Designed miniproteins, single chains, continued (5). Designs and how they scored, part 11

Each design is a single chain, and the fold is of that chain. pLDDT is the mean over its residues in the fold that is shown.

## One batch from the design tools (miniprotein)

Design m16354
Fold by ESMFold2-Fast:
Structure m16354 (fold): chain A 78 residues (1-78)
Amino acid sequence: MMEEVKKVSEYMLKTLEPKDGKKGSGHLFSLVEVMGLDVEQGIEEIRKQGESSDESTGLQYKKIAEAAEKGLEELKKE
């Protein structure tokens, strides 16, 4: 796994509830490592999927996208 995906995933796992962090980490990994998106594109895709989902899934994806964006911001400060 690329270092950026790893660091963002660790941030999500630290800041979100385990179920949300695990789902977000797996989904971001799939978008970046399997589908070839960069981390920022992967986060944006999660956000868009949340907007087109039911209220429960949409709320979960919004939390995931927000935590991932914050994790990427923290990585860029290093």
Scores: mean pLDDT 78

Design m16355
Fold by ESMFold2-Fast:
Structure m16355 (fold): chain A 69 residues (1-69)
Amino acid sequence: MNWEDAIKNAEKTKKEYPQLSEQIDLMLEAHKKGLSDKEIQEMLLEEVLKRNPDAPEEEVERARKIVEE
């Protein structure tokens, strides 16, 4: 991922998907702290899982595979 382009597109993405605004802010803050792309993806996945503890194991496994790519 090109983080400079991601930062520029963050405002546009927030306008198109306001429900993702907090996740986008969290991702950008983690990048500023020096976390790797993988660490940021893992952090976002864990936050989503915390908010959805009843998520089916099948959906959790799919999300984890996306992070591994």
Scores: mean pLDDT 69

Design m16356
Fold by ESMFold2-Fast:
Structure m16356 (fold): chain A 94 residues (1-94)
Amino acid sequence: SLEEEALELFEKMVLGLVLGAREFRPEEADAITAEAQALGREFVAALEAKDYARARAILEELVRLARRLLGDSPLAQAIERTAERLLEVLERAE
C-alpha cells in the first residue's frame, strides 16, 4: 500500500539519522534518537488518520533535523533523496 511504502521510507530516514547521530554526535545520540522516534510515532498517526498534510509537515521536520546535524554530508544527501521519494508517495496518496 502507499501507506506501507511511505512508512518504510520514513523508517529508512530515521535509521540513517540515528546511525549518523551515533557516528558524528555521540554525546547527543540518545536525545536525537528520542526526537526522531517521536517524529516517527507522529508520522504513523498522521498516516493512520489519512492526514497527509500533517505527514508532510513531520517529514519536513525530520529533514530539518538531518540538515542541522549532518550538514551537506553524503548521509544527509541520501536522507534528502529518500525524503523526495516519500513526498512523491504522499502526493499520490492524496
Scores: mean pLDDT 85

Design m16357
Fold by ESMFold2-Fast:
Structure m16357 (fold): chain A 59 residues (1-59)
Amino acid sequence: SDVYLIKSVSVEEALKKIKEAEKEGYKKIDIIANNQEDADALRSVKDKFKIPINIYNPA
């Protein structure tokens, strides 16, 4: 499975990268959030995208 990894970026940049991954045909996205607020924000919007998105704890 082609997985697109997103880390060390703002929520805005993560959302842009999700759209890029969908356009490029990736099968899954893994996001490592910078903090809990970013993780919660990303979880609230992930269902707007057709690609499966996994959100991990702040690193």
Scores: mean pLDDT 80

Design m16358
Fold by ESMFold2-Fast:
Structure m16358 (fold): chain A 80 residues (1-80)
Amino acid sequence: SLEELRRQLELRRELAREIARELDRVALDFLESLAELFNRKEVVAEADLSLAQADQLALEKKLAPVFTEAARANLEARLA
């Protein structure tokens, strides 16, 4: 029935939100770990710090598809 389909969609949306929150936490922990690593190593030049921040953003963009792929696989496993 249409009502059962709506309940299933609601459950899937709840699972998607939960997975998204988990990915956000992993991403934040990763960013904090990188920030702490750069701070501890006392990157002496501000130019080097700016490059390190740019590299960090590049890594985040590269990891986003991987995290999304993992989230999709996890979601499919839970919904199957």
Scores: mean pLDDT 61

Design m16359
Fold by ESMFold2-Fast:
Structure m16359 (fold): chain A 116 residues (1-116)
Amino acid sequence: MPSKEELPDETVEAIIDSTLALMKEELPELYPLVVATVEELRKRGVSLQDVADATRILYGAAMRIKENPEISEEEILKLVREAADYMELSPEIKELVLRTTRQMYRAYQRRLAEEA
């Protein structure tokens, strides 16, 4: 994208909090996995911007899994990897996001099987 955006830390924190609040309401079964990942990133001293980007990528992945249960694990991981690369996330952050995406996919598929 062509725009340079510098956001205050307060605004970035609000983005993280609002994204997690939406996820808790819309995807309560996947919410704990994303919260755990956000807490891990914060403990590692990852920048607020990278935490916000990772949180939004995970929310987007969770929504795609919920809206299209026929999506393959390979396809969702490809989309998440492309999003992480576009946001210029480090390899360490990218691997954590991919790990959480696999966990979310498998948890959701398990829930669908239990409700069948």
Scores: mean pLDDT 84

Design m16360
Fold by ESMFold2-Fast:
Structure m16360 (fold): chain A 65 residues (1-65)
Amino acid sequence: ATRLDAAQEADKLTMIKVANDGIENNLSAEEVYEKALKAGLSEAHARAVARAVADHLGLPYPAAP
């Protein structure tokens, strides 16, 4: 339980870090997505962070397929 809870919290912290980096550097949704994947996030979490950053910056985000 404790180990799984710690892993989930680490993923949340990584998502926040990637989102902040994306906002500070005015990264596109694609750049945020790639950065999140390199940071070890799942594709689902990477897409969520990319969308959040794009929405915050008012940038276009690709529609779901």
Scores: mean pLDDT 74

Design m16361
Fold by ESMFold2-Fast:
Structure m16361 (fold): chain A 79 residues (1-79)
Amino acid sequence: SMSEQIKEGVDKTLAAAEAGAAYLKATGDAELAAAFLAQLDRVIALLRGLYEKYKESDPELAAYIEEAIARLEAIRAEI
């Protein structure tokens, strides 16, 4: 279903963000950190759009997206 595809995409995005943050913490690459933060901001904006789209029609999917946004914002705050 569309909901399952979105959840899978969210899971992959979170895994990639965690891996990227771990790499940045290990290397201290300031240029890569700037690019990573810009990409996180774009992804968070996209997920906020999906949250608004689904919050009334699919509250379970919306809650899943909201949790993912909170996790990405926490990752962003650590960089």
Scores: mean pLDDT 90

Design m16362
Fold by ESMFold2-Fast:
Structure m16362 (fold): chain A 96 residues (1-96)
Amino acid sequence: KKEEYQKLADQVLITGAEMAESLGYELDPELVEAILKASKEGKLLDEETREKLIEFLRKAGLDVFVEAAELLYEGKEISEELKLKIGKLREEVLES
């Protein structure tokens, strides 16, 4: 279960980064490569990649994704309130 929560947390950070790109923020190509490698190998993101994604998301004003990922890394479930906030941001960004 711990590894499952960590994989979900990594996916939350990745989803946030994709949303930031939709808003016009540019992801570092090294981060894109690290994400793709982890995905292809079925591995968790390393700590350096996680830290860089968190910084990127905070710069983009998408800290709700950081909050959700941090809860998952601690083995906690995301609240319904956080899920709604993330869903609303997705509607506003991807519909634009």
Scores: mean pLDDT 77

Design m16363
Fold by ESMFold2-Fast:
Structure m16363 (fold): chain A 100 residues (1-100)
Amino acid sequence: SSRDQMMDIVRQGSSLSSQFRDWLVQNNAPQSTIDQSSQTFGLSVQASRMIEQGSPMSQVIRQVQQFIQQSRTIAQQYPDNPIAQQLQQQSDQLDGIIRG
């Protein structure tokens, strides 16, 4: 189902966001970018919890849209990074599920 697909991708997004944040810290990225990556990770964790707890789909979609927007903004700054490329791909998949 689209709900199960959304859950799987959001969980993968959480893992990738965590890995990307660690990479940014290790590579001395600007503090503002590190802070944005931490917020992006938090959004993905919140989205997965909302799906697991059976929150209304309208609220889940809004949370996921915020995750997509922030993930794209950060990933675009590191186009050659494999983790950033995977975050972009996951964002595109989530956007596709939301749009139908």
Scores: mean pLDDT 84

Design m16364
Fold by ESMFold2-Fast:
Structure m16364 (fold): chain A 76 residues (1-76)
Amino acid sequence: ASKKLLVEFSTPVPVETIRAIVLSVSPDAEIEQLSPTKFLITFPNVSDAWAAKGLLLRMNGVIDGVEVEVKVTDVA
């Protein structure tokens, strides 16, 4: 497991949506937007990263009427 996650979406997702989910389980997480569809998230510990990964993967589905696919990758 890693303290860093690369999160990739099939379509642009507002950073505030990602922030709301991530900060709900890890208030000290650092979120960096690399592109409209890519976010690099750094957690203070592996446990927070694990919890956030589970929630982010649940975003697969429909957001605002648009079908969204999410991919989460552990970064070394």
Scores: mean pLDDT 79

Design m16365
Fold by ESMFold2-Fast:
Structure m16365 (fold): chain A 94 residues (1-94)
Amino acid sequence: SLEEELKERAITDLEGLAKYYEKKDPETAKLYREALEKLKKAQTVEEVIEILEELIGRLEERAKASTDPEKKAELRFIALYERQLVREIREAVE
């Protein structure tokens, strides 16, 4: 189903992001792993969207709290990327 395909794409994306950031930014990688575990348990596309929106919020809060300009910019970029993915998922389910 389209719902199953979208969920599998989100899982694959988050697994890749978690692995990429595990040494570069382990705290950001942890946020991706936590979202990934919730996503694997999600039963609806709406739950998938809610999990991703929670991840976006947490990334933005970390960016605001960061005193490192480079880390702040990177966290904001990731949050923007995830927000765009949520928009694409919403458009695909309509």
Scores: mean pLDDT 81

Design m16366
Fold by ESMFold2-Fast:
Structure m16366 (fold): chain A 100 residues (1-100)
Amino acid sequence: SMKEEKLKLLEETRKHADLFFQSGDEEKVLGVLKTLISLLKDPDPEVRRKAAQLLVELLERYGDKLTPEQKAEIKKALEPFLNDPDPEVQEEVRRALEAL
């Protein structure tokens, strides 16, 4: 199942989050953030909720290391998801925007 593969990827990403922060590789962290934002377009609300939750965690821990231009790019990419039909996704996207 593609859903099961996506959920497994999200759990693996969570486990490696601390390693990505310690590496100092801002390009890798930005790549992960963009991948999580793409998963907010997933038709499955469980995938979107888990992606949004992990996105909040990463932005709260690493958002202050992003450039103003990168923050603006991520904000613009996230804003459409404030109107997600799932209220939990809406709340997590709001928290992600507040972390930037």
Scores: mean pLDDT 80

Design m16367
Fold by ESMFold2-Fast:
Structure m16367 (fold): chain A 87 residues (1-87)
Amino acid sequence: ALEALRREVEERVRRLEEELLAEAAKLDLDDPADQARMRELLVEALEEALALLERLAEAGALTEEQRADLAAARAAIAALRAERAAE
C-alpha cells in the first residue's frame, strides 16, 4: 500500500522538522558557533529526510512535486557541505 508508506514517511519527516525547530530555537544566530550548529542540524535533518524520500522514490510512490523536493534537498545538502568544507 503506497499510500500507507507515503503517510509513514510524511509523519517521520514532520517529526524531523519539529525536532530541528526545537533545537534551532535554542540557538543564538548572532553567535558564529551557534550558526555552525544550525548548519549542522540542517544538514543532519536534510540527510534523514533524503533517506526517507529515497525509499519512496524506490517504491515509485513519489509525486512529481516530491521528486522535485528530493532533487532540491540533495542540492541543498551539497551546497551546505561545500560551505562547511570551505575553510
Scores: mean pLDDT 75

Design m16368
Fold by ESMFold2-Fast:
Structure m16368 (fold): chain A 64 residues (1-64)
Amino acid sequence: MITKDEEAAAKGAEAFRQALENGMTPDEAIEVARQAALDAGATPEQAESLAKVIRNALDDLAAR
């Protein structure tokens, strides 16, 4: 069973990907992802957690 929190995180991640495809900077794309998660029903704390997860994933990619 997919929880509302997992659905909000998935919506945020997709919005992040689309923002990067549209030429936004990573910082702008993270803000778009945070807003999309909030719109999908995430709490502000959950949206902030998603932003940190995305930042960590970007740092991991940059280190490869």
Scores: mean pLDDT 76

Design m16369
Fold by ESMFold2-Fast:
Order: sequence, then structure tokens, then C-alpha cells
Structure m16369 (fold): chain A 71 residues (1-71)
Amino acid sequence: THGGAAGAGSAIKSSTGARVTGGQAAEVAKDAAGSNDAEVARKAALKYTGVELDDEAAQAVADAANKSGAA
């Protein structure tokens, strides 16, 4: 929740170069945080943004979605 949506959007952009909206990042973060799974993050990114993530990018998005942004 802390930075989850912003973190997921940033991770997608950093890993793939794709620009996503705050709303798209929030949906990806919500799905990824609920499952704690890189595969779910990959499917969520494809579903909400159309971006296909490789294993490295999917793991980065999953980690960002589940990271506490402010302790």
C-alpha cells in the first residue's frame, strides 16, 4: 500500500520503458500485492497496460507492489 502503485508503475517503466498511468499502476499493484507472485504481476501488467514483462521485470513489479514505501 505504501508506494505500491507508484512503485509498480516505476518498476514497469524502468524494466520495460513503457509509460503507464497512475490508474493502470494501481490496478497492477493491487493484483500483485494480493498474490505476492511475479507471475501474477506479469499477468496484471499485460491485462491492465498491455505490457508484457519478462521474468526480471515481473519480479521487480511484484517486489515494488509489496514494498512498504514509508517504513
Scores: mean pLDDT 72

Design m16370
Fold by ESMFold2-Fast:
Structure m16370 (fold): chain A 79 residues (1-79)
Amino acid sequence: SSQQAQQLIAEAKKLYEKGTDEDMVKAVTLYVKAAQLGDKATTEAMAEELERIAEEAKDPIVEALARMGSSVARIAARN
């Protein structure tokens, strides 16, 4: 639901702000889950945010997960 998606986005933002690689990985997984549960606009916004995270990521695991999540979200938004 949209409410659950917004709660996941809020939690993901807090984790990302902590700045550890482990918290960033957790944040990326929550953004991907929000993209799957949200409406089309939320899914598109999460795809863009995940793409930005991938571009800014210093940790290869965070980069890879964010890139995969962005791709999945963009495919979901098209359907």
Scores: mean pLDDT 84

Design m16371
Fold by ESMFold2-Fast:
Structure m16371 (fold): chain A 84 residues (1-84)
Amino acid sequence: HMKLPKSLKEAAELARKAIEYAKEGNFDEALVYFSQAALALMLVGDEETVEKARELQSRAYEAAVNKDPEKMIEAAEELLKLLE
């Protein structure tokens, strides 16, 4: 299947996968999973939630470019909290 996650639970699992990939040093996969989780939140969230998800997406992108696993994990954990 190629659909975006329909539920916040599915989006949360994608955020957890982003954390796992970041711990492995696989920033390309971490960013892909992070982006799908963030997009799902942006589709169902209010304006404040959308802005926060966009901010976290930018932080994740910077962490990936800088090869900074700690900052990538931090951004993904914050995204995961918004998906609860």
Scores: mean pLDDT 81

Design m16372
Fold by ESMFold2-Fast:
Structure m16372 (fold): chain A 104 residues (1-104)
Amino acid sequence: SKAEEIAKKAKEVREEIKKILEEKGPTHEAIDEIEKKIIEMVKELVKDEKVRKEIIEDIKGMAAQIKSRLDALADEPEEVRREKVLQMIDAMIAHVEGKIKEAV
């Protein structure tokens, strides 16, 4: 089913994101790479160009907010910064997964 395809792809992307954060830490570079992975998922699953563009613009906005919030955590220990970034990214993926399910 489409719902199973979306859930499987979202799970694969979550696993890739964990590896990116492990390798690069809670950094703007990691968030940029994560943003690209989530956009790739949207391009694969959403064939309607208008809906795809709207979801991609939403992702770009959320990624910018995550970077801003990470900057606000600059004085926090790396472990805290990593946990907060992961929580924000998980929320972003859940939001995007919901939008894709509505679009298909």
Scores: mean pLDDT 87

Design m16373
Fold by ESMFold2-Fast:
Structure m16373 (fold): chain A 91 residues (1-91)
Amino acid sequence: VTLEDVRAVGRELAAGSPNAEGVLAGIERMIELAQRNKEDAASMAAIIASAGMTDGLVDAVRALAAAMLALPTTAEAGRAMEEQIAAEEAE
């Protein structure tokens, strides 16, 4: 799994949304943040929330988080994000 594979998942997610530009921009910003600072997992969760997630969008975002876990540079951030997304879904 490469970073471009993660971006491809993000593009597919955006293609199914009426707010494709906003969703894609949010995902790209999340990927950039994860690469620069894995400690910013909380900021990534906030960006996802601000993008206006729906039930269908949550599954795709979870797939993106799992893909980030497969990358050495983003594994820790991806794990923390999965934990936050799971906690939010539980509500």
Scores: mean pLDDT 57

Design m16374
Fold by ESMFold2-Fast:
Structure m16374 (fold): chain A 90 residues (1-90)
Amino acid sequence: AAQAAVERLTERERLVAEGRASEEERLRLLRIRLAIEKALIERGIIEETPELAEDIAAVEALLAEKGAPPLSPEEQREVELLVEYFEAKK
């Protein structure tokens, strides 16, 4: 389950990198990444450096400016699986 979520996220990132993703998909991917980073900090898996905190704030501001929609229930489940994967890999 977690490995499949990693593979799906990697494919979505690949499409964004190739310029083949819509703007809404790029914004959704940013929300997914933000949710993962916040969860990893909360669980103590990664340290919140000043630089990371500044990056998080910048991404939140960008998403608010763009009016990005909230994560779907499916995307929220993917975030949970990805966080579990990174925690297990410690």
Scores: mean pLDDT 76

Design m16375
Fold by ESMFold2-Fast:
Structure m16375 (fold): chain A 57 residues (1-57)
Amino acid sequence: GPLSATARRLMEKYGLTVADLRELVENPTKETIDRVMEKHGITGEELDRAVVAYVTS
């Protein structure tokens, strides 16, 4: 379905793309997580919230 308001807000706040979130869902390795966190200046806790909001959309 369409992205939830929570997913869209977190994506807008941190500059996360659907491609970033999809990569984290499909390939949840430490390397991928660390790269996305560094690229977007997001904490692991906030990134987890964004991924959960995305997959539950």
Scores: mean pLDDT 84

Design m16376
Fold by ESMFold2-Fast:
Order: structure tokens, then sequence, then C-alpha cells
Structure m16376 (fold): chain A 72 residues (1-72)
């Protein structure tokens, strides 16, 4: 779970950087997509299908709290 939390934090940082950019580059989009793919893959390994679906239905701050608790 610590690795999933780290990927989540990196993804959120990348999304904030992209949102703050005057122009969005293809490299920034590709980076976000790569981080999303890695995070989803890791979460599927760590969570049951039911837990994964529940997490996807959570608000972003609740997802962060869930992952942080599991990583501890």
Amino acid sequence: FKEALELFEELQRALREMAAAEEISEEQVDRVKALERKLLEKLKELLSPEEFQALQNMRLDDQYKYLKEKAE
C-alpha cells in the first residue's frame, strides 16, 4: 500500500502541475496517463474487486485517507 500511496501522491502532483501550466505538453499528458496506469495496476493487485470499486467511487480526499491508513 505504501507504493500505491506514493503513486497517488505523484499523480496528484502531476495533475496540479498540468493544471497550473500555461500550455499543456504531450509529455505532461503521457506522464499523467503512465502514473494512472501504474496506480490502477497496483491497486488491482492490493484490493479485491469490491474494494477497488468502492475506492473508485470515493471522493479524492477520502481515497487519500484510505490509502494512507492502509500504508501505515
Scores: mean pLDDT 76

Design m16377
Fold by ESMFold2-Fast:
Structure m16377 (fold): chain A 102 residues (1-102)
Amino acid sequence: SLEKLEEVIKNSKDPREKVAAYFALARYYFLQGDVEKAKEYLRKIKEILKELGAPDELLNFIDKVLSKPELTPEDLLQLEKKIAEFFGMTLEEFRKLVLELS
């Protein structure tokens, strides 16, 4: 539910949950063909990760993805893996979190 994701973004104190919710929204809009809206949510993810002290490699990867005129499924998969790794999670654990928040 989009409403559940927006509630998590507004009310959660856990930055992992906020990033997971923003990633779910980015994927949703990507699947709808709304690349600009997907990129808006990826920029929100970058802001949170930067505040958490994410390494320049991860932040630069997000910037590279954002600089592309189009997003690919591979771009989102690689970003999802890097985000999960930053939070000390497996890809499956991060995906489970995204599903629980949706």
Scores: mean pLDDT 89

Design m16378
Fold by ESMFold2-Fast:
Structure m16378 (fold): chain A 94 residues (1-94)
Amino acid sequence: ATTLTVEMRAEPDGRVTATLKVSGLAPSQVVILTLRSLDTGETEAERVAQGSGDTATVSTRKLVRSAEATAEVRDAQSGEVVAQAAPVRVTTVP
């Protein structure tokens, strides 16, 4: 079974970082980590495939008040989404 763990943290400069840890990924599968700023709508993404490591990290480019990270498992040939992790959100507070 494929296991996805998504962690988020607020950085000292007001940006947000999301880290994905993956285990049990099949050779035909890839995981896409997407980090979206909820106040600007900007997104950053990283891909993890079997053999390319088990961790991905993305950060917002700008200061944000809130961000959401999502992770999805896709078939590498078809691009079909076969599994998704529950979204994780962080709100930065003064």
Scores: mean pLDDT 79

Design m16379
Fold by ESMFold2-Fast:
Structure m16379 (fold): chain A 64 residues (1-64)
Amino acid sequence: EKELLQQQAEQLVQQAKLYFDIGDLEKAQQYLQEAEKLASIVPVSEDILQELKELKERLQKALE
């Protein structure tokens, strides 16, 4: 897909992963939540949906 919203969702997922990797869990959670909102409105690839699911689960575990 070449939708601007899909590109934004992909970018937000990448930002969430980046912040998670550096240990900024609060920012990682914020970017992940915004990506989830966009993914609920526009179709995104299965790859992005899988990354959202995995990152969300890892973040929940890290935050307890």
Scores: mean pLDDT 78

Design m16380
Fold by ESMFold2-Fast:
Structure m16380 (fold): chain A 66 residues (1-66)
Amino acid sequence: APKITLNGKTVTVTGANQAELDAAALGIGAGGCEVRVVGDTVTGVCPNEEEAQLAKDFAEVYIAKA
């Protein structure tokens, strides 16, 4: 299962397949975070910690539908 980690304003997704990573990037980006994809890792840097929590929740929902 993909692992989603929240650290301050940063959301990181690891351990996912390509479809789940693509879905996570879309969910995090829709939350207004700056998205970076490197290999099998998606990282989102959000405007604040509240937005980072919402981006994590969106990533979980988008991954579940992938």
Scores: mean pLDDT 82

Design m16381
Fold by ESMFold2-Fast:
Structure m16381 (fold): chain A 65 residues (1-65)
Amino acid sequence: MVAREIMAVGMSVEAKLLGVKATIRREGEKIVITLEHEDEKKLKEAYELVKKEAEAFGLEVRAEK
């Protein structure tokens, strides 16, 4: 669905407001949001916030430290 790309951008902005770096990448038919932060607890908070909503729209969420 075309709207899923807009949702990915919105979720990446939300993560950035929490101080977590967010990168959006397209892998074929998949849209992947990669979250990155040096603080493991902060990264986990952002991941949990984004994960359920992203999965509902067919988006993949990854956490990197």
Scores: mean pLDDT 73

Design m16382
Fold by ESMFold2-Fast:
Structure m16382 (fold): chain A 67 residues (1-67)
Amino acid sequence: SARDLAERYARRAAELAPGGEEAAFAAMTHAQKGDGEGASRAAREVLALSPEAGPAVEAAATYGASA
């Protein structure tokens, strides 16, 4: 399901961005609530810590918005 995929990608983003775990899951949860601005802000925090986590946190927000 979209929810399961969002959680999987949020976990992956957290693995790739140590110290950004809260921001990775916040991107997912803001997207699930329909808060695209909050999701984007949280995703930018993850990207600032680990650019390599970008695809994972973007996927978490995308699937979160669909859940």
Scores: mean pLDDT 85

Design m16383
Fold by ESMFold2-Fast:
Structure m16383 (fold): chain A 72 residues (1-72)
Amino acid sequence: GEALKEELRALSEQFIPLAAEIAEARYGPEEAERAREYLRALTEAVIRLGEQGNLEVVEKAVELMREALAAL
């Protein structure tokens, strides 16, 4: 299960800066910083669910993050 959590963290570290750049371009730097904060908090919440035994949630988050990155 640890490999999935590390993969989610790695994908989030790649995705969050790109999402924040888009947010900054459209809404400004305050919204970009909020996006970084909320996305990091969401990533850690999903990881906590995985640690509590729901690894399917982590697997789905990884799939969605890969799709989001491929769409950028």
Scores: mean pLDDT 84

Design m16384
Fold by ESMFold2-Fast:
Structure m16384 (fold): chain A 64 residues (1-64)
Amino acid sequence: SLEGEILLALAHIYLGIAKSMKNASPEKIKEIETLVDEMEAAVRAGDLERAQELFEKLKELINS
């Protein structure tokens, strides 16, 4: 779906930002990568509610 594609695009942008930060911990980057992978699976399954939930977790992780 278009909504799922937009969520994934935003998630990949967040991952790129995290990887570009000089002080990003490897553990934090791995957590972000895991959330992006889970979002991709949810979008592929048509589970937009799950994808949205995972995106909220991603935003919280980036802001922590």
Scores: mean pLDDT 82

Design m16385
Fold by ESMFold2-Fast:
Structure m16385 (fold): chain A 96 residues (1-96)
Amino acid sequence: MIELKEEEREKLLEKLKEALEEVENTPEERLREVAEEVQEILGLEPEEAEEVAKGLLKTAYLKTLILKEIYKKDVSVEEVLDEVLELLREEAKRKE
């Protein structure tokens, strides 16, 4: 059972805040690369693709945090982001 004690919950929330701050500090070049992939997968305009890319980066940071802190897995944000982008590609292909 995964039961978080109050102290572990506070630590997780602090790390969650740090992960969200890392998204805001994502290099413009990296955000652009993710936005370009999203644009190719979904056929969105550049501005819309950038907003989706920001959402995917937040999701990847949060999922990486959960996997590391709760499930004690050795994963990188890049590995999680690649997995999320692959799921997006499969979903887009299925809806065509």
Scores: mean pLDDT 74

Design m16386
Fold by ESMFold2-Fast:
Structure m16386 (fold): chain A 68 residues (1-68)
Amino acid sequence: SGADKVRAGLERAVAEGDATAAGAAAYEAVQHKLPQPKELLERAARVAREAGDRGSEAAARRALQTVL
């Protein structure tokens, strides 16, 4: 449930180019130990980088470090 919500939020944020939403979803993934697909997190980091949102980019990159 929580993992599905985070994934849906991250997919929507990436599709819409919403850096703030992408960062928030990535932050929740780390806080709740909910690993997300590597490609999705990489796309989230790119969305944040293109928007100049350093905080959201850092959140996405931190989530990327949790992928095994």
Scores: mean pLDDT 85

Design m16387
Fold by ESMFold2-Fast:
Structure m16387 (fold): chain A 70 residues (1-70)
Amino acid sequence: MLEEAREHGRRNATVVATNKKQQGKAISDADIDAVGQNARTDVLMQGGTEEQAQAAGDAARDTLRKEQAA
């Protein structure tokens, strides 16, 4: 389901954002790209569709970009 894929992406991005904040580090554009790629790969490795993988990657990148802007 696309919503489960998006939730997976959001969860991955939240973990990255929390770790960066606790370490006092800024979220870089490379961090945003990496979280999107990782979420996409996770979904594909679990037998998800390309559409689900794209949704997870997009949700992860969008979530981490919002955290970067805050």
Scores: mean pLDDT 85

Design m16388
Fold by ESMFold2-Fast:
Structure m16388 (fold): chain A 80 residues (1-80)
Amino acid sequence: MDRMAALLRETQERAAAALGADLATQYEAAEFMLRVAEELYAAAKEAGLLDEKTEKTWEEQLERLRELLEEQRRKLEEAR
């Protein structure tokens, strides 16, 4: 689990590097981060690596990432 958490943190750090970029680049970073997090969560859950608290934490983080992605998608749609 620790290794997956570290990988997720590194993915977030890479996404943070895009904060100075345009909206489209920020959206791409958020979409990539969500996809990676969902795949890691699914793999860890199937491997039986998650206790109830860890599973809830992952689900909360994924929900927050989905909300961020949806917000950025709406902003991108407004950009004509």
Scores: mean pLDDT 71

